# Designed miniproteins, single chains, continued (4): the designs that were tried, part 3

Each design is a single chain, and the fold is of that chain. pLDDT is the mean over its residues in the fold that is shown.

## One batch from the design tools (miniprotein)

Design m12076
Fold by ESMFold2-Fast:
Structure m12076 (fold): chain A 73 residues (1-73)
Amino acid sequence: MPLSDREIEIEALEIEVATIKAIIKSRELSPEELEEFKKRLREIAERARELGDEELAREAEELIEELEELLEE
């Protein structure tokens, strides 16, 4: 049974959030890199909500808060 387009999209967004989270925790990032990840996470959070995945949207928003703190340095 192939996944629906919606399910595939949610899975892709989940992988993307997990990847960004791992990168943020595992290495030092430039302010420009932090800003780019923040922009991407905002798009992911909005799309996750449209898809009905409140948990994924919340995870993305939490990462945005972490990036905002790092950018305030």
Scores: mean pLDDT 79

Design m12077
Fold by ESMFold2-Fast:
Structure m12077 (fold): chain A 57 residues (1-57)
Amino acid sequence: MSDEELRAEVARHVSGIVPEEEQPKLIDELFALAKKDGLSNAEISKKSQELAEERGY
């Protein structure tokens, strides 16, 4: 998966969970984790939920 494709997938998982103002920071954090750890789409979805919950969303 290209970096652009991975970033688009991360953005898709984040866009329904947190307000638009918070999305860029969460997208960047998840993209970095997905690249480092080779996360699947299911793992990205789970991490997006966990990070949103930690932030009170």
Scores: mean pLDDT 77

Design m12078
Fold by ESMFold2-Fast:
Structure m12078 (fold): chain A 87 residues (1-87)
Amino acid sequence: AKELEEEIRRLEEEAARADEAGDYEKALEYLERATRLKEELARLTGDKRLELEATMYRAELAAMRGDEETAARLREKAKELLAELGL
């Protein structure tokens, strides 16, 4: 868990730096890796907040790639998770 959490944090920081630098391709690569690890951590822990975060990142990735149908579906899933969490 700790190693996975550290890797996710590092990848999120790298994605943010790449995005600020205008390197959208690099930002997408880091965000994709961070999202995969968040999805894995959510599955291992059953943590619905992590599942929500992973779902939102996956939706953003889909939108950035032009897959608006997948992005819309994932945003709806995120709304369901938000409602379940009372957020």
Scores: mean pLDDT 82

Design m12079
Fold by ESMFold2-Fast:
Structure m12079 (fold): chain A 80 residues (1-80)
Amino acid sequence: MAEALNAEAAARRPEFEKEAAAALEYLRTLPPEEAAELARRAAERAEGLARKAEAAGATELAALYREAAERFRALAEELE
């Protein structure tokens, strides 16, 4: 399972990065207070997914989720 998840994460890394970037740009079009709250929730969800992936041994998938969580957290802090 973990090996298959890592292979999928590696193959889909550009897609994951593009989706995260698109989500961040969309949030920047919203009112700052709303964007900050949504970004904070997105970071929390991504952190949860990263922990689950790490527990399953899917370290590359966990890294992608951690990167997404950090970007959303940074946006939330920027907009507060």
Scores: mean pLDDT 79

Design m12080
Fold by ESMFold2-Fast:
Structure m12080 (fold): chain A 71 residues (1-71)
Amino acid sequence: AEELLEQGRKALEQKKYEEAVELFKKAIELDPTNVEAWNNLAVAYLRLGKLEEAQEALDKAVAIQREQLAK
């Protein structure tokens, strides 16, 4: 998970936004509770102009973070 997250961040730095989306999706498949992966997925979608997908990813990150903090 951490390695995919790092690869995704490097793809964002290189402006390879579609590649970043795929890497963050893979990180989420391995750990769906990784708030950082959901936040980075939202950033990649925003850079691609996919506002609806970005909002969905942000909503998911917020929901997971609230659940984790409520413990």
Scores: mean pLDDT 83

Design m12081
Fold by ESMFold2-Fast:
Formats: C-alpha cells, sequence, structure tokens
Structure m12081 (fold): chain A 98 residues (1-98)
C-alpha cells in the first residue's frame, strides 16, 4: 500500500539523518548541507506519492532514485563508508516492499 511505502520511506529518511548527524568525520557545515539536500528530496518524493497514490511501481522507482541520489552524494563528498552504510539501509528498506 502507499501508506506502507510512506512508512518505510520515513524510516529510511530518519535512519539516514541519524547516520549523517552521528558521523564524526563530517563538519557541522557538511552535515547541515547534507540534511537540507536530503530533506528537500524527501519532501519532493512525499508530494509525488500524495499526487499519485495508486502508482506503486513509480513510488518504488522514486524511492530507489532517492537511495541512489543520497549514496552518490556521499561518495562525491569523499565519505565512502557512510555511503556504504546508507546503501545498506536502503537495501533493507526496499526488501520490506517485497
Amino acid sequence: SMEEIKKILEEFYKKVLEAVESDPRLTPEERAALKEDIESLYKEILKFLEKNPGDREKAIEAFESFIRYVVSRLRDLGRPELAEKVEQIGKEALEKLK
């Protein structure tokens, strides 16, 4: 259901924010920028889900794109260990949708 997808997406979002906030290698400025980017994309996906409540396939694709974006962003920032952690959180979230 869309409610289940939204719940899993929120759980993913919260775990990613916690991982970013607890990373000792990130500066306060890097954490703030990452949190803003992640929150912005999360809100965009929520709006998409609210406008397309019957489109489960596109909802899952949007979620997968969100995971890929965050992982790529962290790798580009030179944080491969954090990227791998987020990628694992994302894989676990997607498994709950099957």
Scores: mean pLDDT 85

Design m12082
Fold by ESMFold2-Fast:
Structure m12082 (fold): chain A 115 residues (1-115)
Amino acid sequence: MEPLLVNALPADSIAGVRLELDADGRLRATVTSGKTGKTVEFELPAEDLTPERMREKIRALVDELQARGLLTPEEAAEIKRLVDEQGASPESVLAYLLSKGKEDAARAFAEGLRR
C-alpha cells in the first residue's frame, strides 16, 4: 500500500485509525477520537488520494461546514492552516472535530469526503 496521507494534527486527537483500500481503489477509514472515544467512518474515491486534491477537497468541505453553521470561522481557518502548512489528513481533521465536540461537523465532513 502506498503512503497516502500524513497526520499534521496533535497525536492526542486520535486514539485509533483503521484504514482499508478496497479492490475498487476506495479508501475506507474509521477514526476514533482520543479525547471523546467517538468514532466516525468515511470513504474516499481513488482520484482524491493525491495531496493536492485532498487539500482542495478538505478546504471546500470546511467552507461548506462553516456556511452551514457547523464550524466557527476560527475552527474553519485553523483546519485550513493545518492542511496548507502541515498537510493534515482527513483522519486528523475528523479526530480534531470529534475532540472539539463537533460531532455533527465530523459526520458532515465524512459524508462530504465520500462525494
Scores: mean pLDDT 70

Design m12083
Fold by ESMFold2-Fast:
Structure m12083 (fold): chain A 116 residues (1-116)
Amino acid sequence: MTRVELPVSDAQAAAAERVSAETGIGVGVGSAVLDLDAGVLTATAVAVAPREDAERAARAALEAAREAAAVTAAELNAAGVGAELALLEERVELEDVGPDKVLARATVTAQVTLGA
């Protein structure tokens, strides 16, 4: 099983800042892992917000994870690999982080078709 963690780029950082500005929720820089054996990309992003903003945090984290996947595909295409993503699954988990805050973790899983 060969899994490759893709480096955080300026484009990934810019995507997180854009989502934070659009949602009003601070999101972390997204990460992506490519499973070469399965041809699957998994993008993950997190947001932390007051418990009263849990739904907005979940939406912000999911938007950030989607953007992380899109940026990764664009970077693969720029490198000459040629990458098309087909969405397989979107998942959001909420976790209590102290008495007044929630952590939203979003995961986007996509099938990757690599061109020559």
Scores: mean pLDDT 80

Design m12084
Fold by ESMFold2-Fast:
Structure m12084 (fold): chain A 63 residues (1-63)
Amino acid sequence: GAAAVRAVLAARGVELSDVEAAAIVEAAREHGAERVATAIGQALGLDEASVAALRAALEAATA
C-alpha cells in the first residue's frame, strides 16, 4: 500500500504525507509503476537501485 511507498522514499530522505503517497499510488495505477517510478527518480535525483525499490513498492501497491 501507500505506507510501503512512504517507507522507500523516507529511507532516501524524502518524507511524504499519506495524501501525497496515495496520489503517487493512483498515478502508478493510471500510468504504470515503471513510468511513475522513473519520473519520480528523475525529479528527485534517485539512483537506479532506489528507482527499482520504488517501482517494486508501486507494483505491490497497485496489484
Scores: mean pLDDT 84

Design m12085
Fold by ESMFold2-Fast:
Structure m12085 (fold): chain A 67 residues (1-67)
Amino acid sequence: KKKVIVVHALADPENVEEARRQAEELARSAKIAGEKLKDYEFVVGSAAARTLEEAQRLRKELEEKGK
């Protein structure tokens, strides 16, 4: 049904930088248009996110916990 984009690529907190790059590359290679973002479910670590903005927010929270 809905496609999943992993924003934080199942990152270990110690490897947040690598997981971030992987998630961003996946989003870029998918060439997701804003219209199609509604059809995607985003995952940050173990948390599901409904929007790209929420996924990015959760990703930043994971990065801050890693520090």
Scores: mean pLDDT 51

Design m12086
Fold by ESMFold2-Fast:
Structure m12086 (fold): chain A 74 residues (1-74)
Amino acid sequence: SELEEKVKKLLEALKKAAETLDEEQFRLVIRIAGQELAELTGDPSLAALGAELAATASKEEAIRRLEEAAKQAV
């Protein structure tokens, strides 16, 4: 579906950002990604998750957990 493709592209962009951005910049990106995923899927819990992961998780954990949650929301 178009929604699944948009979610996939956002997650791929997030993985690329993790390779190129510093930790502070990545925290902002993960928070914004959570908000964008919440709007795309209609699930506001993804915005809350993105904010939590930005504060507490490593880049790898943040991507994994947000990807898993987004796939369940689609």
Scores: mean pLDDT 83

Design m12087
Fold by ESMFold2-Fast:
Structure m12087 (fold): chain A 81 residues (1-81)
Amino acid sequence: MLEEGLRAFHEGDYEKAIELLEKALEKEETAEGLTALGLVYEKQGDYKKAAEYFRKAAELSKDPEDKEALLELAKEAEKKA
């Protein structure tokens, strides 16, 4: 599910990427899945949703470096919203 969602994102099928990533997150909520969904929304120009997902990913992240990077991504998305 997560890998399939990332593949759809790389292919530019953002609608399919969102569907597959949301299904992956329903089964198991991961920082990686939340980050991927944030990136998809950013590519669609939905910066508000992108920021929300980056913040959720940061909250789930156990690595301090990843957490800080995700919070910076959320902050930049919020500036564009």
Scores: mean pLDDT 83

Design m12088
Fold by ESMFold2-Fast:
Structure m12088 (fold): chain A 105 residues (1-105)
Amino acid sequence: NIEQKVKELQEKIKLLEQALDAVRQGAQQAAQSSDERKRQELLRQGYLEAARYAEQAGDKEAAELFRQAARYVFSDPELAREHRREGVVRLNISISDLRQQLENL
């Protein structure tokens, strides 16, 4: 059923876009804090929220990248930023692929 497939693809796209928004909101809230520990906690919360949305969308690779970003945010901030960059790239690729599938229906 084409109608059901359209709804499934639209729902997955929405969840992946919510994952990107979670990363952006976490970064925005962190930028407003003068406390380094509070900044890292806000980034961590954004990454975990992004991982949750990516997992719900079925993108296990993006979800794991954001879980790794969250894991390293206090112990290795540079590694956390790298995993965050990889996660964002993965989300954008997944959204593009799903949009292309939707257009080909």
Scores: mean pLDDT 90

Design m12089
Fold by ESMFold2-Fast:
Structure m12089 (fold): chain A 71 residues (1-71)
Amino acid sequence: MSEEEFEAEVARALVDMVVALGKSIIAQEKDPEKRKKLAEETIEFVKRVAERLGVPEDYAKEAIDEIKKAA
């Protein structure tokens, strides 16, 4: 595996971890309004992480859609 390929895999794994953690936190929130706010904050965080790590836009969109489904 090249260093470039390894960096890409790590970037995707980090996005996947953020999505999994965000979905878990959202699922534990009992208040629908707070859950919606947590989803919005998680989406903004995913966008920031994906942009900084150079994750493809299509992959980032799928991650955002997963968070939206959890809210």
Scores: mean pLDDT 80

Design m12090
Fold by ESMFold2-Fast:
Structure m12090 (fold): chain A 82 residues (1-82)
Amino acid sequence: DLQKLLEEQKRIEEVRQQSQQLLQEIQENVTNDPEESLEVLRQMFDLAQQVDPSEEARKRFEELLEELRKRLRELEERLARR
């Protein structure tokens, strides 16, 4: 049981770290390649959704999803400002 909790926490932490790295990549590329940045954002969102954590981990996951949704919205707004 403890081992399963540790594995779940580790997976959530890995997804969070990977998402932060992808967010930095998006910030660099959003102006130069908006379509590629949008694809990366969607991949981050999918990764976050695939993890089914415990209640506490789920709240942290919701924060991550909100950050991803905010970035996706910002990207869409920039694309609309042609």
Scores: mean pLDDT 64

Design m12091
Fold by ESMFold2-Fast:
Structure m12091 (fold): chain A 68 residues (1-68)
Amino acid sequence: MSLEEIEKGLSNLSEEEKEEILERAKEILAKFGIDPEKLTEEELKEIEKDLSELERLVLKAYWILKNK
């Protein structure tokens, strides 16, 4: 799934649903010892290989929300 497809999905989410995505992303990043506030696109690409499809979607959604 592309970043554009995820961004389109995110635009229809409530604030509560967005907060749920943020919390799930923090849990995933904690497994890799990554500070969510310091997450870079490079780090996201590096860990992508170790992620499930769902975890990749959650982290991409978090990345979009962080940069909006």
Scores: mean pLDDT 74

Design m12092
Fold by ESMFold2-Fast:
Structure m12092 (fold): chain A 110 residues (1-110)
Amino acid sequence: SKEEALKYFMEGNTLLARATNRKLDTSLPIEELLELLKKVPEEVLLEALEHYKKAIELDPNFAAAYYNRGLVLLALERYEEAVEDFQKAIELNPNFQRAKELLEYAKSLL
């Protein structure tokens, strides 16, 4: 199931990359990353959410899938859900510095 989780995770990433005409670079400054994601059509963001949800169902310890779902939720302005996903990503990977930064950013929008 971990291999299948990775496939759904990668498919979600591919949807976002196609919509932005570039690979998703999550190391971009927060404002640039969100501007990029907000250019993605809402239907594509929702489809990416379904792929990340499936990845999490197949591997509940997949920290990166929670993180990427949180990014999409931020772009959809679903801030409380984004906070929950970033918290889970940090719980699973305490060294996930970028998730900590995005958690504080998401909390500032509540």
Scores: mean pLDDT 88

Design m12093
Fold by ESMFold2-Fast:
Structure m12093 (fold): chain A 61 residues (1-61)
Amino acid sequence: PLELFKQAAELAAKGKEAEAAKDYKTAARLYSEASRLLQQAGMTDEAAALAEKAKELEKKA
């Protein structure tokens, strides 16, 4: 649904801001939440990509 995509985009944008601020823990959490919303929207590939990004950022934290 459109609202899930929009919410995921907002969370991903906030995650990008946190990443730029070097707050990798917050960025990882935001990307993980965005990934979950994308998975609910049926965008499995996009969800997997964000989940991987969150995992990499968690290693940096």
Scores: mean pLDDT 82

Design m12094
Fold by ESMFold2-Fast:
Structure m12094 (fold): chain A 61 residues (1-61)
Amino acid sequence: MSLSELSSLMSGHAILGIGYEIDGKLDLAAQSYAEASELAKQAGDEETAKRYEQRAEELKK
């Protein structure tokens, strides 16, 4: 998969995470951020991956 495709998918999942978080659906938000983090890792963007992973973890109880 190309870096451009990974970046687009990562952004899409991050936006979904934000949307779910605003809507109060914290479980779905955490899942979306976790997927964005995994895509960021595949793209080699470790900083962005850690940011999304941390946010997903903060939403889990």
Scores: mean pLDDT 79

Design m12095
Fold by ESMFold2-Fast:
Structure m12095 (fold): chain A 81 residues (1-81)
Amino acid sequence: MPSEEQLLARYERFRERTGDPRSAEELLKEHKEMVELYKKDPEKAREIFEQRAKQGDLLAEVYLAFLLIDEAIDKLVERRK
């Protein structure tokens, strides 16, 4: 898993590409809060992220995409067996 510094660099690049006005540190903090929410209640967290993404929260959309990528990888590994 990437370090906090590597994640900050990724969110700085995200800002450059999307024009998001938030700082990379703010985006990382919100990402960590979303991760904690998902760890406590993954189904409810996913519904919240989907709703926020639908309302135009780009960070929620990006986070949802990361979760979908991880889920897709897990499903591919399961299908291999």
Scores: mean pLDDT 71

Design m12096
Fold by ESMFold2-Fast:
Structure m12096 (fold): chain A 60 residues (1-60)
Amino acid sequence: SLWEETREAARGVWEALREDEEAALEVIRAIVRAAAAQTDPSATEEEQEALARELFEAAR
């Protein structure tokens, strides 16, 4: 699913950018926003931010 791909992408981002947590989180935010726009356009910015942080914490 798109969300499974998003979780895998977040892990890849962390592995590539683990020395720069702020950069990693910003890229994960962008990926989540793109996925939400395609899958659930009703998702709020707050919900997208919460998911981005959850995926970031799960990835590290």
Scores: mean pLDDT 78

Design m12097
Fold by ESMFold2-Fast:
Structure m12097 (fold): chain A 80 residues (1-80)
Amino acid sequence: MPLPAPSAEQTELIRRYMRELKELAEEAIEAGLDPSKAAALVTGAVLRMIGLALDGASVEEIEKVGEEAIEELRRLKEEA
């Protein structure tokens, strides 16, 4: 049996969050956030979303991880 592939919906959702997280991370770094900390958060969130998709998680579960990462980056930007 091949490895489970993410659905087109999951792939598109992850792609959108990757773009949004990258843009927000760049804004947070410009505000004074450590680039290594920003990179670690974005990478961790993306890997978690991919892992969920490969495990057959719902679009809603993936969206929750993406939204939580966006909120954390916004919080870190304000604290920077």
Scores: mean pLDDT 82

Design m12098
Fold by ESMFold2-Fast:
Structure m12098 (fold): chain A 80 residues (1-80)
Amino acid sequence: MSVEEVEAATRAFLAELVAMVAALPAAQQEEMVAKALASGDPTGPLLAALIAAVRAGDEEAVAAKVEELVALAREEAEKE
């Protein structure tokens, strides 16, 4: 998978995730944040922040966190 393919796939995945999370009840959004933070994954805190921004209805924060996650996926792809 090329860096461009990783960026496109990550962006598409995050767009679907944001739409799904926005449709969930607040209690399920809270559980997703808790699970992301408990995962031990280095991306967990960024994913938790993205979910929190979706919960707050902060479109600018959502866009910023999506771009941060895309940048991390690009960086990891470039190392390979």
Scores: mean pLDDT 78

Design m12099
Fold by ESMFold2-Fast:
Structure m12099 (fold): chain A 63 residues (1-63)
Amino acid sequence: SMEDLERLGKKYGLSVSQVESLKEFLKKHPDEASQRLLRDLLVKEQGLSEEEAEELLKELKKL
């Protein structure tokens, strides 16, 4: 799981701690509204495209 967090961090330009926090948030908030809010924040705050943010969240859910 640490190797997966490092891989995702490198792919999306995030720190390991940021990726881990996102994974924990998704486990605690499995609802669509929370996931949409997180996608919007990733686009606004981290400069990801909507597609990149959605792909990241899908990959985190598979971990």
Scores: mean pLDDT 83

Design m12100
Fold by ESMFold2-Fast:
Structure m12100 (fold): chain A 76 residues (1-76)
Amino acid sequence: SPEEVLARFRADLEALRAEFERALAAGDEERIAALLEGLDRALGVLEKLEAEGFPVAREMRAALEATRAEIEARLA
């Protein structure tokens, strides 16, 4: 269901947050860059899905944008 897709997506974002914190603690600049590139690509996909009327795409995009903002704040 769309709700299950959203729940899995949120779980994936939590896992990505944990990976980011590990990379940050290790000073792994290449891993941090790869994670940020992955978020940018996912955002582009979600923008297209929202435009196409995919259920929960707006909620998925909001969750990703919140995760990205938190990561960027940690790097500031």
Scores: mean pLDDT 85

Design m12101
Fold by ESMFold2-Fast:
Structure m12101 (fold): chain A 70 residues (1-70)
Amino acid sequence: MIEEIKKLRKEFNELLEKIDAVGTDEQREKVGEILYKIDEEIRRYANDPQKVLEILKKGIEELKKILEEA
């Protein structure tokens, strides 16, 4: 579980870095909204590692969609 969370956090951060490097201002604003939402959900479920994994997976999918919008 801990190794899985580390892997997902690494993937999430790599997507953030990619959008920051090549994204538009509109895409960066959408990323800010996603970060706020994820941070709020993680705080809500801080005592549930399984839920944190699900939240990170959802965030990764949303970041991938932003990248695909080009």
Scores: mean pLDDT 78

Design m12102
Fold by ESMFold2-Fast:
Structure m12102 (fold): chain A 62 residues (1-62)
Amino acid sequence: MEVKVEKVGDDYIVTVKAGDLEYTQTVKGKSEEEAKEIGQQMGKLAELRAKALEELKKKLEE
């Protein structure tokens, strides 16, 4: 999992890459620290989603 925070003007663009999945979120009116926290939460959800989909497919088919 990779989390990238990029400042664009007064906004932050948070990009999270987990395996083949990529998520981007524009964060307005927040600090860089809050943008990083949002990125970490997105990354956690992306990893959980990827694992849950793999496990769910296996459980539903068996």
Scores: mean pLDDT 75

Design m12103
Fold by ESMFold2-Fast:
Structure m12103 (fold): chain A 72 residues (1-72)
Amino acid sequence: SERERLLEELDRLGLEFAEALRAGDKERARRLLEEMERLYAELAPLLPEAEREGLARQLEAARRALEHYGGE
């Protein structure tokens, strides 16, 4: 389904984001975060509230990680 495809893509981007941060590639991490946020916007109307909240918290954690590494 479209929901499953988007969830798999978001998971992949999350892993790539973590790898970019570990490598110190903040520009790549920022681009990946932006892509993850776009996917979340497409996923949000397809998800039950609990899953939507869970993903929102994951994105917030990703934003915090990027801020800590001087991404802004």
Scores: mean pLDDT 83

Design m12104
Fold by ESMFold2-Fast:
Structure m12104 (fold): chain A 74 residues (1-74)
Amino acid sequence: TEEAKEKIDEALEAIAAGDVEKAIEHLEEAKKLLEEDEEAKRLIENAIRLLREAPDDEVARAMAVMQLTIVRRT
């Protein structure tokens, strides 16, 4: 779980830097570390979907950050 949180932190940093592809890479790695947490994986999958479908949309990126912050906190 701590390694997954580190990957989520790395993804959040990549989003802040505008590197959507790197953010998605870190999130896919976080999903592999969260094998037993279906709720967290679903939130991460939603974030990846938002980033893939609208990489230049500030609202979509804000929604992705919100989903990831929920996972990071739990």
Scores: mean pLDDT 79

Design m12105
Fold by ESMFold2-Fast:
Structure m12105 (fold): chain A 56 residues (1-56)
Amino acid sequence: MLEEAVRAMREVLERHGVDAPGSLILEALRALGIEVDVDPALTAEQAAVRAYLQLL
């Protein structure tokens, strides 16, 4: 699920001409003022998936 969710999110972004890894997606969301809860125990990919799910 985690890896599949990150892949799906990346594929959506790529369809719109954006190529971004999970860490970059998280950084972009923060730069846009979107708050994301980050647990230091989570990897960048896991945190990106949580951000993606919050958008749904």
Scores: mean pLDDT 58

Design m12106
Fold by ESMFold2-Fast:
Structure m12106 (fold): chain A 66 residues (1-66)
Amino acid sequence: GPPLSPPSTEPDSELLKYLDHGNVAIVLERYGLAAKYYAKALELDPNNEVARKALEWLKKNHPTEL
């Protein structure tokens, strides 16, 4: 479909840092640390799909490391 209006609000810089740190922690195989960062992101934005899906993935695949 046609392009919509530009996105309204960029997330808070701290939220973006938590999402970035969570992703880096996954790459480093620090799943418990990744879960903590994504949990912090959800504390800032409970509707954040990236953080929610990442935590769900971590709980399914690395429950013992949380």
Scores: mean pLDDT 75

Design m12107
Fold by ESMFold2-Fast:
Parts: C-alpha cells; structure tokens; sequence
Structure m12107 (fold): chain A 67 residues (1-67)
C-alpha cells in the first residue's frame, strides 16, 4: 500500500474542494454584482454545505478502502 501517495491525494482533494467553493462564490458574485446580502449569505451557506458534504463523503470512502 502506498500510504504517502494516499495521504497526498487526500490533502489535494480537500484543498481542491475548499478552493472550488471559494472560486465558485467569487465567480458568482462577479457575474451577479446586484445580489442582495441575503442572497449572498444563502449562496455561501449552500456552497459551505456542499463542500462539507463532499469532504464527509471522501472521508467515508477513504475509511472504507483503508480496511
């Protein structure tokens, strides 16, 4: 088993997901500058929830293949 390779992949995936969330929010705000603060908060909440869900799913998959 390539444990070092597995850890690096895991870290890259986590970082990628967080960056994707940040970029998605920034891009959406750039395309929709007329968004209200409430709409921005709702979008941020959805992105955060999606990122957390994806990270949780990755952790579960990693746990499965470790066994």
Amino acid sequence: MKQKEKEKEKERIRESIRRMGDLALADHLARHPDMTPEEVAALRSRIDAAMDETLKQIEEMEKEKEK
Scores: mean pLDDT 74

Design m12108
Fold by ESMFold2-Fast:
Structure m12108 (fold): chain A 78 residues (1-78)
Amino acid sequence: MTEEEREKLDIEVEIALATMLLALGRLSPDPEERLALYREVQKRAEEILKKYPDNKLAQEILKEAREGIARVEAELAA
């Protein structure tokens, strides 16, 4: 496996993991757990975009994570 092939695989794995964490963030009944999951998704998406700023899947994941954080923070502030 070349360095380029490994980097491509690593990004695909990171996107898959971020997508799974985003789904868990949507499904968790605990708002504190949802907030923690969305923050982890945001961090992972930002790391992908630092290396690949035009990655559309990472951009969508980041957008969804930010929207999720805002919703949960509003819920917790009540």
Scores: mean pLDDT 83

Design m12109
Fold by ESMFold2-Fast:
Structure m12109 (fold): chain A 100 residues (1-100)
Amino acid sequence: SAAAEEARKTLDDGSENVNNAAKLTEQAMRDDPEKAVEKADELSGLLGNFASQGQTAIATALAVDRETGLELARKMYQTMTNGVETVNRVRKAAAEAAAA
């Protein structure tokens, strides 16, 4: 359905945005640790926004196509998990550097 397709697009676009921000954050960890902390904080905010928008899109998809809605929920969970792990890695590295 058009509603399920729009929900898929919302999750795909949001997931790509989060994954791109996570990659930039990981690159900053190698090149500029201070910028990595700032990017991790920005990524944390993006994750919160993605969770909110993604939940709305998934609810729409579930109402019209349960299988698509469940697929999108799994994608959201994977994207959120990967993003949170990136934030945690940066914060751990920063804490270890501060303790040294």
Scores: mean pLDDT 88

Design m12110
Fold by ESMFold2-Fast:
Structure m12110 (fold): chain A 74 residues (1-74)
Amino acid sequence: MDEEIRRGVADIAIAIGNLAMQKGDYEGAIKLYERAIEIDPEHADAWDNLAKAYEKLGQTEKAEEYRKKAEEIR
């Protein structure tokens, strides 16, 4: 099923992104969360995690934008 496959691939990208966040690789995490959003743009957790990664880089404006996106999708 396309939906299940899409979500599975997005979930893997998010999991690897979360590992990058844990290691302090915020730029790597951003790329992985962006990939998850490309695959499943309705994945609220990917938008929320992308916001957290940008917040860690001091990009507060981008972080707020993506947090708002996560809330809107929920």
Scores: mean pLDDT 80

Design m12112
Fold by ESMFold2-Fast:
Structure m12112 (fold): chain A 81 residues (1-81)
Amino acid sequence: LEEEIKKIKEEIKKKKEKIKELEEERERLLKEMKELPKSDKEKILELIGRILRLIGEILDLEEEIKKLEEKLKELEKKLKE
């Protein structure tokens, strides 16, 4: 039970680190998009697509973290008994 709690905490930590990486990538792409000429519509659309994909990945990871945090809370309650 205690080992399971430690494992879940490590998984949450790893997923939070991954979100930070994706957020940094999103920030980089947003800056790149702002520097592009408005006439370069094809490149702008490509960057928007990549940004949307990163946002989707972040949302998926946040949902996974939420589920893991709910499980962690349940296990911690069980451990205190």
Scores: mean pLDDT 83

